# Designed miniproteins, single chains, continued (5): the designs that were tried, part 34

Each design is a single chain, and the fold is of that chain. pLDDT is the mean over its residues in the fold that is shown.

## One batch from the design tools (miniprotein)

Design m17238
Fold by ESMFold2-Fast:
Structure m17238 (fold): chain A 59 residues (1-59)
Amino acid sequence: SAAAEAAYREGLAAAEAGDYLGAVRHFQRAIALDPSLEEARAAGREAAARAREVDPSLA
């Protein structure tokens, strides 16, 4: 849906800014709106993984 796509794009913008927690929230919203939107699931996992790569204690 357009709303899910918009939430996904907001997540990408947050991740580009280094706001991985904000990115995860946007991706969670996208998944809630469209559970089949695999881009949001993949991007959410990547955002969480990038946070852990910088600081492994967050894992």
Scores: mean pLDDT 79

Design m17239
Fold by ESMFold2-Fast:
Structure m17239 (fold): chain A 89 residues (1-89)
Amino acid sequence: EKKKKGEELLEKAKEAEKKGDYEKAAELYIKAAELYAEAGDFEKALEALKKALEAAEKIEDKEKKRELILRAVGAAIRVIGDEIDARLK
């Protein structure tokens, strides 16, 4: 279920990005990454977070850009930590 919801959010993020809504795209990519991480799919989670950062960099509003970059970076740190714990334990 969570992996399928992550895939649905990833497609919605791609559509938002195509429309130039980079704020919405970044938020949807972060949410998709969180769902992939919860499903144990760390590779897809990190790919989604890379897309979130790429979208966030295109945001014109400096405050929203900063907020979403920090959220994506924080999510990436958590995902990498969870992946290390899963591989080494």
Scores: mean pLDDT 84

Design m17240
Fold by ESMFold2-Fast:
Structure m17240 (fold): chain A 60 residues (1-60)
Amino acid sequence: SPEEQELIERGIELMREALDRGDMDLLTRVANALHDYVEGKLSPEEFREILEEVERELRE
C-alpha cells in the first residue's frame, strides 16, 4: 500500500540519518523495528510510534 511504502521509506531515511551521526543505537533500533514491521510483528501504528521517537531523538 502507499502508506506501507511511505513508512518503510521513512524508516530507511532515519537509518541513514542515524548512520551519518554515528549513532549505532538509533540505527539498530530503527533497523529492528523495520525488520519486525516487514515480518508482521509490528502494526503500522506501533512502527510509526518508533519512527517518531527516533526522529525526535535525532532532532535533539
Scores: mean pLDDT 86

Design m17241
Fold by ESMFold2-Fast:
Structure m17241 (fold): chain A 73 residues (1-73)
Amino acid sequence: SKKVEELKEKMEKLFEELRQAREAGDYKKASELQKEASRTLKEAVDELIRQGKEEEAAKLLEEYTKKVEEIGK
């Protein structure tokens, strides 16, 4: 849905900002951005579950986990 697409785009931008904050050594900003990305993920997952798209919700959680691992390296 459009809402899920918008939330995915927001999450992608937040991960890019998170990567930049970590590279700059701004761990406080990085923590805040990760919390916002987590909240955005929850909104997208909740929306997909409400629509009966449980498999898509699971895939989104997997994508989030991969992004967190990539940025944490």
Scores: mean pLDDT 82

Design m17242
Fold by ESMFold2-Fast:
Structure m17242 (fold): chain A 86 residues (1-86)
Amino acid sequence: SLTKLDLSRQGLKDADLAPLASLTSLTELYLSLNRINSAEGLAPLASLTSLEKLDLSNNGLSSKETLAPLASLTSLKELDLSGNLL
């Protein structure tokens, strides 16, 4: 099963993340330099409870409330939110 996925610099919008919800074996996910800006866009990531590393740097995240879906990611050891408007 897939454990690491790099989708950085792909022009991904919120709606493009829905297929990620089934990739529950992921331990590392890189989503830097995309166009993710809402809690709706991050909602598919809530099922990825094995994630240990998540890179969301340089997206359009502008409020703490957009991060609510990440609260279920209790295995996270490294979260990069740099380059957002938080």
Scores: mean pLDDT 86

Design m17243
Fold by ESMFold2-Fast:
Structure m17243 (fold): chain A 65 residues (1-65)
Amino acid sequence: MRKVVSLATALEIRMVGLGIRGTVRFVDGKVVIEASEDTPEARELAEEFKKKLEELGVEAEIRFR
């Protein structure tokens, strides 16, 4: 779905803008949001996009290192 890719791209751009290191990946039909650091900003951003992805009917997983 076009909207899923757009959300993943927007998340990546915002992560870079905030200095959050990580990646957004598509694995087994779900979106995996990986952040190198477990910070309040990274959590808030990841949860925001997880909610948006779930509203589109896509499973999302958040992982911190």
Scores: mean pLDDT 77

Design m17244
Fold by ESMFold2-Fast:
Structure m17244 (fold): chain A 79 residues (1-79)
Amino acid sequence: MQGLKELEELLVIDKEKGIKASKEMAEIRYAVIKVRLENNRGSKEEILEDVRLVEDMYESGAISEEERKELLELAKKAL
């Protein structure tokens, strides 16, 4: 009874920890890309690579639609 519930809770926590770690890595990548775009530090090719990374992060669910829009607007401004 309690042992089965503890096993279920551990499996949920392990999955949630994986999701949380992925979100934390995405937040770090988001912050790095945002700083780069805001400082206009990049060739056109580097900015396009950052756009591709933003789209990949959005498709994986790592960033919100609003965060995606913000980074894409910064990229457009930096181009």
Scores: mean pLDDT 69

Design m17245
Fold by ESMFold2-Fast:
Structure m17245 (fold): chain A 65 residues (1-65)
Amino acid sequence: AQAQADQNIADAVRKRYEELAAATTDPEKRENYLKAGDLEAQATVSPDTAGLRAEALAYRQKAEA
């Protein structure tokens, strides 16, 4: 079932960004990593993958600045 595989990928994406958020001491960067992770995970299970991925990238760039 593709839905289970997509959910596993979404869970892994969220966990990855939670780890990045935990590694930072800046609360604004932490929030931006968590937002990026949520949007990228949503892109995995959503038909609007390009839009969600672009928003996730913008938040990740803010977190990495």
Scores: mean pLDDT 78

Design m17246
Fold by ESMFold2-Fast:
Structure m17246 (fold): chain A 73 residues (1-73)
Amino acid sequence: SLEYVFTEEDKKRLEELEKLREKAKELEEKEKVELTEEEKELMERAVEKGLEMGIPREEAEEEVRIRYVVQHL
């Protein structure tokens, strides 16, 4: 079951990720973020880490993209 996949700490992280996702969407609309080639490579590495956690590639790519947009603010 999914409940056995993550701890209470992971649940808190997921709640923070949801808040970051909403905030990142608003910021992407207001401020267009341009990514360098090095940043794209870092995003791909982070996607690989997401795959290790059992997240589908498309979802991992979206999550990583949101995180990088927030980080560049």
Scores: mean pLDDT 64

Design m17247
Fold by ESMFold2-Fast:
Structure m17247 (fold): chain A 92 residues (1-92)
Amino acid sequence: MKYTEEQIRAELARLRDLIAEVQKKIEEMKKNKPSKEEKQDLARLTVAAEIEAVGLRYLVEQNDVSPELRAEVDRLVEETRKANKEADKILK
C-alpha cells in the first residue's frame, strides 16, 4: 500500500489530536473523581488512539518516508503508549 508523506502527516495529526484529548481528560480526572460516563469516554479515546498508532506505524513501515517523519511517528507512538498506560491507572 503506497501513501504519500502528506497523507501520512494527516494521519499523524489525527493521532496527535487524540493524544492531546486523552492527556486533557487524564488531568481533569486526577483533580476530581471521574464519573462512569467520563471513564467510558476515556476508554473510548484510548482505544481510538491505539488503533491510530498501530495504523500509523504500519504506514511508515510500508512506505519510504523521510527520517524526520519516521522519528516524529516513533515519538508520537511512544507518547500514545505512555498516555494509555496513565489512563489505565484511572480506569481501574
Scores: mean pLDDT 82

Design m17248
Fold by ESMFold2-Fast:
Structure m17248 (fold): chain A 69 residues (1-69)
Amino acid sequence: SSFTEEIARLIGRILRVIGELEDLRLRRRRLEREGTLTEEERERLEREEERLRKELEELKKKLDELEAK
C-alpha cells in the first residue's frame, strides 16, 4: 500500500471521529435546550466526548508521524 493511501485512510478515520464528536455536541445542546439533560446523561456524554477526543489526538499523532516520514 502507498504512503498516500495510508494518509487518506487516517484522514477518513479523523473525519469520522470529528463527526461523532459533533453528534455528541448536538445531542447535548438539544437536551440542554429541552431542559432534559440529567446529571447521568451529562456524565455519560462527557465520558464519550473524552474518549473520542483521546482517539482523535492519537489519530492526529499518527498522521503527523506518517507525514514526517
Scores: mean pLDDT 84

Design m17249
Fold by ESMFold2-Fast:
Structure m17249 (fold): chain A 68 residues (1-68)
Amino acid sequence: SKEEEELLKAMRIVSEVVDRLDADPTIPLDELLAWAREMAEKAGLSEEQIERVLDAVRQLHTARQAEA
């Protein structure tokens, strides 16, 4: 289904974001968001799914910042 295909693409992008944060937890949120949006757009995700990916990125970045 389209929903399943979009979910799998979104999950791959979020996984890449986790890998990047694990490699460099000091990466700025704006840089991470810009990268994630570009990857989601290239993957052909809908704007709704792009916003869901970006929200996940914000949550992941915030969680890493809280762990000091």
Scores: mean pLDDT 82

Design m17250
Fold by ESMFold2-Fast:
Structure m17250 (fold): chain A 82 residues (1-82)
Amino acid sequence: PEVVTVTVRVTKLSETEAKVEKLSGPDSVTVSIKSQRVEEVLGVKTLVVEVEVTGTISTETALVHIGEDEESREVSVQVTVN
């Protein structure tokens, strides 16, 4: 088993929807959206995306915040693979 770093891009499609793409990491690792929601504080909306990264041995989640003026964010997640 090896710990690998997976780089994921989260792209904002609308105020309520995002997509995720695996930019780097093994073909055996999958990336998906587990949940997404909008938070509003002082009139500023943030899209909160829970990204699930599934390795062959472990599954990890990362919470990504995308602001109103942001189009995408990249996150790095470590998972365990054979």
Scores: mean pLDDT 83

Design m17251
Fold by ESMFold2-Fast:
Structure m17251 (fold): chain A 66 residues (1-66)
Amino acid sequence: MSTVSALNEDKESAEKTKEAMEKAGATDVKVLPAGDRYVTVATSEDPEKVAEAAKKVEGTLSVTVT
């Protein structure tokens, strides 16, 4: 399992990223405040698929896989 983290411009974008990640099969999806922005963090057995889904969300600034 890998962790996928997406930095979002606002809370609305972070919530849309959470929905997109869940549809892509991610588990333990959380939205966390990060200064004036929001990070959506999820775990997945297929982190590349989850990362691609997150990148398609309008307002997603960056996506990292660890």
Scores: mean pLDDT 83

Design m17252
Fold by ESMFold2-Fast:
Structure m17252 (fold): chain A 100 residues (1-100)
Amino acid sequence: MVEKDIEEVKNVVEQLRKRALEITPPEYREEVKQALDDLEKALIELSKLGTREASLFATAQIFHALAVLQALEMGEITPEQFVEELKSIAEDAKKKAEEL
């Protein structure tokens, strides 16, 4: 069960990474990569907990990251705002994994 959830997290984050890097200016690409790597690690730790609360929180963070990416694709936010939002999402996920 946990192994399947981890694989799904890795696949979703990889798709987010590919889409984000296609639309992000070169100067932000390393920060985007780092924020998504941090998010992936936190989501994997949440998946390892095997609880409903951890699963729901991980799902909410994935939807939040997708919404922020869509806002960037639509020109509703700047690349700087996108990087800061991804960092915030990753930090929230890390904190929740440590609390649970």
Scores: mean pLDDT 83

Design m17253
Fold by ESMFold2-Fast:
Structure m17253 (fold): chain A 90 residues (1-90)
Amino acid sequence: MEELRKKAEELHAEVVELVKKAAEAAEAGNYEEAIKYLEKALEKAKELKKVAEELAKTLSPEEAEALLAAMEQGLADLKKLLEEAKKKLE
């Protein structure tokens, strides 16, 4: 449980750092670099969701539903950011 929580925290920190780098690249007008960082963030967020699914098995049904809903929203937000960045290259 504690080890799984630590892994989730580490993956979340990696996603946050990649999103920050993507934002910095986008502010500089480098949308190709922003897309690369967002794609990496999405991969890490998918890994985080798998860890969250395992962690959810140790929680109450209500807590598990809330955690998984938050993960799904985070993935949707990342996909939206990636789509917006890709439109800048059109």
Scores: mean pLDDT 83

Design m17254
Fold by ESMFold2-Fast:
Structure m17254 (fold): chain A 63 residues (1-63)
Amino acid sequence: SAAEMERLRAEAEEQLAYARAVGLPEEEVAALRARVDAAKTVEELAGVLAEINAAIAAREAAA
């Protein structure tokens, strides 16, 4: 649904801001942002969110 897509996009924006805060390289953040922008379905957007969360978890494990 459109409402679910907007909710997931808002969550992705929050997670990308956190990814920057924990030290993900700007190039990697930009690539993830482009994938969020390209997502056309809830399934695609959820997949990108899972990758953002995995990247954050990897950086946090290194800290």
Scores: mean pLDDT 85

Design m17255
Fold by ESMFold2-Fast:
Structure m17255 (fold): chain A 84 residues (1-84)
Amino acid sequence: MEEELREEAEELIREAERLAREAAEALKAGDYERAAELLREAAELLERAAELYEEAGDEEMAEALRESARRLREQAAKLAELAA
């Protein structure tokens, strides 16, 4: 159970990293709206991964992932302001 939770969380983290890389490319292209959307999606995945790590008993990793998600949400909000 706990190992399965960790494996699911790791998959979510990998997907979030992929989305963050796509957001960086969108930002280079000047597509602030797309970059913001991708960063919000990445943050949601990291929040879900944090829940799974917390269920698995890894509170340290859960806190780190929540912090990363918060930072991505802040970046997304700033980019959304630029897109408006």
Scores: mean pLDDT 87

Design m17256
Fold by ESMFold2-Fast:
Structure m17256 (fold): chain A 67 residues (1-67)
Amino acid sequence: SSLNLSNLAELLLSIEGVGPVLAEKLLAHFGSAEKVAAATPEELQSVEGVGPALAEKILAALQEHQE
């Protein structure tokens, strides 16, 4: 795996609107950092608490931190 779960969790927590509970739900839903990094906005929105604006912010942050 090119993206570590710990690094991804820190990245998610740095996003305005993402708290620890939502970060945990995202990691649990996708099961791996690579799946979160490869997720579409639609897949991110399948997680409870993620709307279109938050999905966009998550993808922008993931783009900055991809290995």
Scores: mean pLDDT 74

Design m17257
Fold by ESMFold2-Fast:
Structure m17257 (fold): chain A 70 residues (1-70)
Amino acid sequence: MEELLEKAKEAIEKGDLTLALIYIQQLIDMGKYEEALPLLEELRDKAKEAGDEVTYKTAERMIEEVKKKL
């Protein structure tokens, strides 16, 4: 579990937004909503900086879904 959090953070920091989405989705599938939320917010912000509209919109939708589960 801690390993998935570390891997997601590293992927975001390195700009591998696709890999970050994969790790964050695994956290969500495990019911780790409180842990996934800040990572999704970081992913959203990085996607916006990179001009990656697809990842930005995906992260925003996932944030809304996770907030409903909290």
Scores: mean pLDDT 84

Design m17258
Fold by ESMFold2-Fast:
Structure m17258 (fold): chain A 83 residues (1-83)
Amino acid sequence: SLEEAKKLYEEGEELFKQGKYEEAKEKYLEALGLLQSEKEMTDEHIKLMAKIYKNLGKVYEKQGKFDLAKKAYELAKLLDPSL
């Protein structure tokens, strides 16, 4: 559900603040999985996916995975150009 995905996103942000980058990544990927499992996408689903991809980009940067970070940021901007 959208609400469960939001909760996972918030848990990922908290883990990122603690420097737990791999654990943050796992929460973000789980949130994406929930959003992508839905048959219909609302604007709120798409905007949350964009925020998750942006934060995955930040995780990849912290891990030195710059090519993956770039791809994540490109996906975030594609989904929400205002980011």
Scores: mean pLDDT 87

Design m17259
Fold by ESMFold2-Fast:
Structure m17259 (fold): chain A 64 residues (1-64)
Amino acid sequence: KVDEEFRKYLIEELGLSEEAAENVVLSLRDFGYTTEEEKKKFLDSIKKVVENGRATVAELRAAA
């Protein structure tokens, strides 16, 4: 279930292809994220980093 949420986020928010998104999700296993809770924490961390980055870029562009 978390794998599906992760794939959707990568495709819908980051614009990755389905193949690229699946490869990223599979890579989570290589990093030792095997439980639903561990994967969800990692996804939440990525979402925060991406949103913070988007906010910063928007602020810089608005200031220019």
Scores: mean pLDDT 71

Design m17260
Fold by ESMFold2-Fast:
Structure m17260 (fold): chain A 66 residues (1-66)
Amino acid sequence: APPVSVADAVAAVRRQVLDLRGTESDEEIREVAESMARVLATLAPDEKAAEELRRAIEEEVRRILE
């Protein structure tokens, strides 16, 4: 499988969060995004990328839900 970049991971989470905003509560959306961030971090090429990926996802979700 191709390596997961921070940009690709953020884009995937953003799409899912926007899809869920029509049907789910903000709390449910945060739980889904956190679960996705955890899984996507395991697919990162190294530990630094995994940390950057988790942080970027958290910031993107915060921006969308504010």
Scores: mean pLDDT 78

Design m17261
Fold by ESMFold2-Fast:
Structure m17261 (fold): chain A 74 residues (1-74)
Amino acid sequence: MDKRIEELLERAKELAKEAESLEEIPQELVSQLVAAFLLIVAAQASKDEKEREAEIKAAEELIKKAEELLEKAK
């Protein structure tokens, strides 16, 4: 597995655990995390390097947005 994909998966899991500790979980945060997990899975399944790179970049942007939403929800 690409090390970047593994790192993104671990970050997404950590954010999901932190989100579970919130009294009220923002729907946008859930949507960003679900979209990020789907892109990570797509990147793992992708056989085209260019497609995989695009999926990794999209997942990174969604994780960044999820991190911002989580920080605001605290």
Scores: mean pLDDT 80

Design m17262
Fold by ESMFold2-Fast:
Structure m17262 (fold): chain A 96 residues (1-96)
Amino acid sequence: MEKEELKKKALEYAEKAVEAAEKGDDKKAVEYARKAKEATIEFLKLAGDSDEAIKTAQEVADLLTKAAELSKDEKAKKELEEYVREVVEALRKARA
């Protein structure tokens, strides 16, 4: 998959996760957050630790953190927080 397409999908899904959480759709919020995490990890594999990759991963992590804060379901909050951790860990590994 193209680097630019993965970056766009990562950010779009992260934004949709926030929107779903704001609407109280915790199931959709978790689903979109999972897709954002997956796209971000794939983007990092192609882009490495470039300034663009670091900025994108950080922006996704920030959006998923916001979705977790907005979520009303305890399990959904935990899953969203776990996806944030996985994005941060993937960024750390890309810099190894």
Scores: mean pLDDT 84

Design m17263
Fold by ESMFold2-Fast:
Structure m17263 (fold): chain A 71 residues (1-71)
Amino acid sequence: SAAAERKEAAQYAADAIRGIGLAEETILLAEKLGDEETKKRAEEAMKKSVEELLKESEKLLKEVREKEKEA
């Protein structure tokens, strides 16, 4: 049980750190592009669960990077 609990806690912490980092990068890129909608969506994702934060931030970062290439 202790090993499973440690693995779960480590994964949760890693996902939280990654999700926050991706959200922050998304906010910075959206701000650079003047994309207020994507910036607000990333800020909203930071208020969600770690699972939702990670999923939404990965999606939003991909979308904003594509917009940057076309700008």
Scores: mean pLDDT 83

Design m17264
Fold by ESMFold2-Fast:
Structure m17264 (fold): chain A 55 residues (1-55)
Amino acid sequence: FDKQELRDYIRQSFGKNLSDAALDRLISMADKDGNGLISPEELAKLEPTLRSLLG
């Protein structure tokens, strides 16, 4: 997932609009390769954190 896909996912799943800075921070936490992309496995690891922060 790129930043736009992550934004759309969070918006559809949690009903929240995150700022670019918040999205960059989440990508930085999950992206082991440092390329600005999140794998589906990294997104799955973020889901509990997203629920804690957004739910």
Scores: mean pLDDT 75

Design m17265
Fold by ESMFold2-Fast:
Structure m17265 (fold): chain A 62 residues (1-62)
Amino acid sequence: SRVDEAIERLLNSPSAFERAQAIAELTRLGDPRAVPALEEAAKNDPDSTIRRAAAGALERIG
């Protein structure tokens, strides 16, 4: 599914740009199945911009 593909990109892509695109996609879809992956990204992503973007997505979905 599109949700599963976006979760895969968020957790596994070495590109911060691709992870940012995945967060935007997951936010647009609004599917709560994304919540665990967004929580992981918000806490542990090496890029502080990606961590903030994931935290923002969590506020919109939950």
Scores: mean pLDDT 87

Design m17266
Fold by ESMFold2-Fast:
Structure m17266 (fold): chain A 61 residues (1-61)
Amino acid sequence: MSEEEKIAKEVAEEMEKEFVREAVLTGKVYSREEFLERAAKRMEEEYGMSKEKAKELLEKL
């Protein structure tokens, strides 16, 4: 696994925990599309990856 794929996996795991907490607390159900969008945005903001590249890496997981 490349360094970039490892970053994507770590961000995805953190986002999954956040979505689960929000779902439990609010009763909201988040789509896979919303998950990918939010995770890709975090990778862009924290790691300087392009949004397109971040989404590609997340989709490969």
Scores: mean pLDDT 78

Design m17267
Fold by ESMFold2-Fast:
Structure m17267 (fold): chain A 64 residues (1-64)
Amino acid sequence: SKEGVLASVKAYKETYFYDDPEAQEELDEVIERFEKGELTEEEVFERVNEIAKKYNKPTVTPLV
């Protein structure tokens, strides 16, 4: 669900990037683009995982 995707990304941001404002800004951009309908759920997780790799944080898998 849209609400589930938003909650997952926000929780990920709070857990792994609580002290990194630049990474938070990149994740907030992904959230905003998803809310505008510019990204699919799959594209959100792809972009979150690109950010995860860039900042050496754990990657996420789509909710099964």
Scores: mean pLDDT 81

Design m17268
Fold by ESMFold2-Fast:
Structure m17268 (fold): chain A 62 residues (1-62)
Amino acid sequence: LEEFKERLYRLALQMGLDEETAKRYAEEGAKIVEDSLARGLAPGIAEVAAQMYVLARIVEEE
């Protein structure tokens, strides 16, 4: 989870977000992964869902 959170953070930074916003989105994405895993979803599916969420948030903020 920590490694995935770091990957989301770097993705947000590459998309042009500031450090504070990138950390916030990474934390939100990590919560989605934890929630999905708790529901019995496979780790790969949980990670894809979290990445899609972060990308949607970035597009919305443009």
Scores: mean pLDDT 76

Design m17269
Fold by ESMFold2-Fast:
Structure m17269 (fold): chain A 56 residues (1-56)
Amino acid sequence: SAILNALKHAIETSSDDNVKTTLALILQRLGVKVTQKELDSMSVEELFEKVEARLA
């Protein structure tokens, strides 16, 4: 997906904190629950995988 490729590129060029916040907001919009505990313990890659799974 062009959208997923664009998101991956943005992740690689942005700070991890900003990326995690953005991915969590995207997941919330998609109806996926993410708690603060999960956000603190999960990597950017794990959050991105959740977004990718929801969009596929």
Scores: mean pLDDT 74

Design m17270
Fold by ESMFold2-Fast:
Structure m17270 (fold): chain A 77 residues (1-77)
Amino acid sequence: DAELQKDPNNAEAYANLGNELHKQRRYEEAAEYYEKAIELDKNVSLEVYNGLIRSLEELGRYEKADEVFEKLLEKLE
């Protein structure tokens, strides 16, 4: 159970690292860090989910991108 271990500061740090890796076209590593951000805090900004989706699309991992999009829709319910 990760309720009290979902550190928003760590999630934000991983999201920021994902953004920097995406800018460097290191999409696989960017996706990894975006996933870590979401795992630490599912309430992260929609931009983090978008970053993961875009990184996965750049890698041609469309099925995984669709899975992330479904998680985003669950978050918005």
Scores: mean pLDDT 78

Design m17271
Fold by ESMFold2-Fast:
Structure m17271 (fold): chain A 81 residues (1-81)
Amino acid sequence: MDEKLRKEIEIAVLLLAAATYLVMGDRLEKQGKVDEAKEFYEKAIKYAEEAINLARQYGDENSLKVAEEILKEAKERLEKL
């Protein structure tokens, strides 16, 4: 596997993780599990930041935009808790 393909897969995995934690955090918040929702939103932020860093390094503008949107949503949800 070449480096470009490897990094594209790494970005995709980080984006999937970030999105999954964001959705799970939303579900926990709706159940009134605020402390658990905070942990999941913080995980979404961390994986989105990692995806942003990697996408910037490799010039993946589409993944960068997706990661920045997930980061924004996770931060907004965390601030409202």
Scores: mean pLDDT 87

Design m17272
Fold by ESMFold2-Fast:
Structure m17272 (fold): chain A 67 residues (1-67)
Amino acid sequence: DELDEFIKKLEEKIEELKKKIKELEEELKKETDEEKIKEIELEKEILEGMIGLLEGVKSWLEEVKKK
């Protein structure tokens, strides 16, 4: 089922982005430069937004599959 494969790829992408956010959180704990902190926080916020969108698409596709 192509739809199941697509959903799986979305899951894999979401997990990749979550891993990146964890890496940024660890970097933030060690960073003391105000400008660098703001840059990392912005990147994290963008990635969190992307995850939300991808999770929304995944949920919609799972609902379509049930119909």
Scores: mean pLDDT 84

Design m17273
Fold by ESMFold2-Fast:
Structure m17273 (fold): chain A 66 residues (1-66)
Amino acid sequence: LEEEIKELEKEIKELEERIKKIEKEIEELKKNSKDKEKILELEIELGVLEIELGVKKLVLEKLKRK
């Protein structure tokens, strides 16, 4: 159980880093190109990753309450 918690925390950290990278790409595109279609595609990808992050955080909280 403790090993599962540690692995999940690692996965959460990796997802947060991925999300941060995409946020930076979106911000740069908004400043430099204003390519609305490209920005929308990245925002959709960001949304999917944020949902996955939320699910993993919920699982982590359930494991901690066991």
Scores: mean pLDDT 80

Design m17274
Fold by ESMFold2-Fast:
Structure m17274 (fold): chain A 76 residues (1-76)
Amino acid sequence: MSAEEALEEAIRLAEEGGVEEAVEHLRKAEELYRKGDFTGATQHVTDAARALLDAGALSPEEAAALATRVSGALVG
């Protein structure tokens, strides 16, 4: 999975779940990734996973898996 594919999949999941805070964080992560700010991008991915967990859209295990998968794709 490419970084772009991982981010788009995560954005789709957050939009389908109706978690606007997570969508905003993931869109910011995509912006920062395009600018080469991988540290900032991974921080926003973590914040998105937390927002999804807090909203009840994901379990703790699913939120951790999402953060790991997307962050791993961003840093290669």
Scores: mean pLDDT 84

Design m17275
Fold by ESMFold2-Fast:
Structure m17275 (fold): chain A 64 residues (1-64)
Amino acid sequence: SLVGHLARAAVDYTAKTPEELSLKKGDLVLVEEEVDENYVLARSLKTGETGLVPKSVLGAAAPA
């Protein structure tokens, strides 16, 4: 489970919908919820914004 973990963006990602979060490689996010097998709801530590992020965009995760 990724919930409650800090994860780092492994690649740049541009949000495709208003519900998604844009990230740059190296950005840290807090995983708030696992939405499905492909997406998490995450909060950017850089901007404070919350949105959907593909799990494939995230690299290593550690407990927050």
Scores: mean pLDDT 79

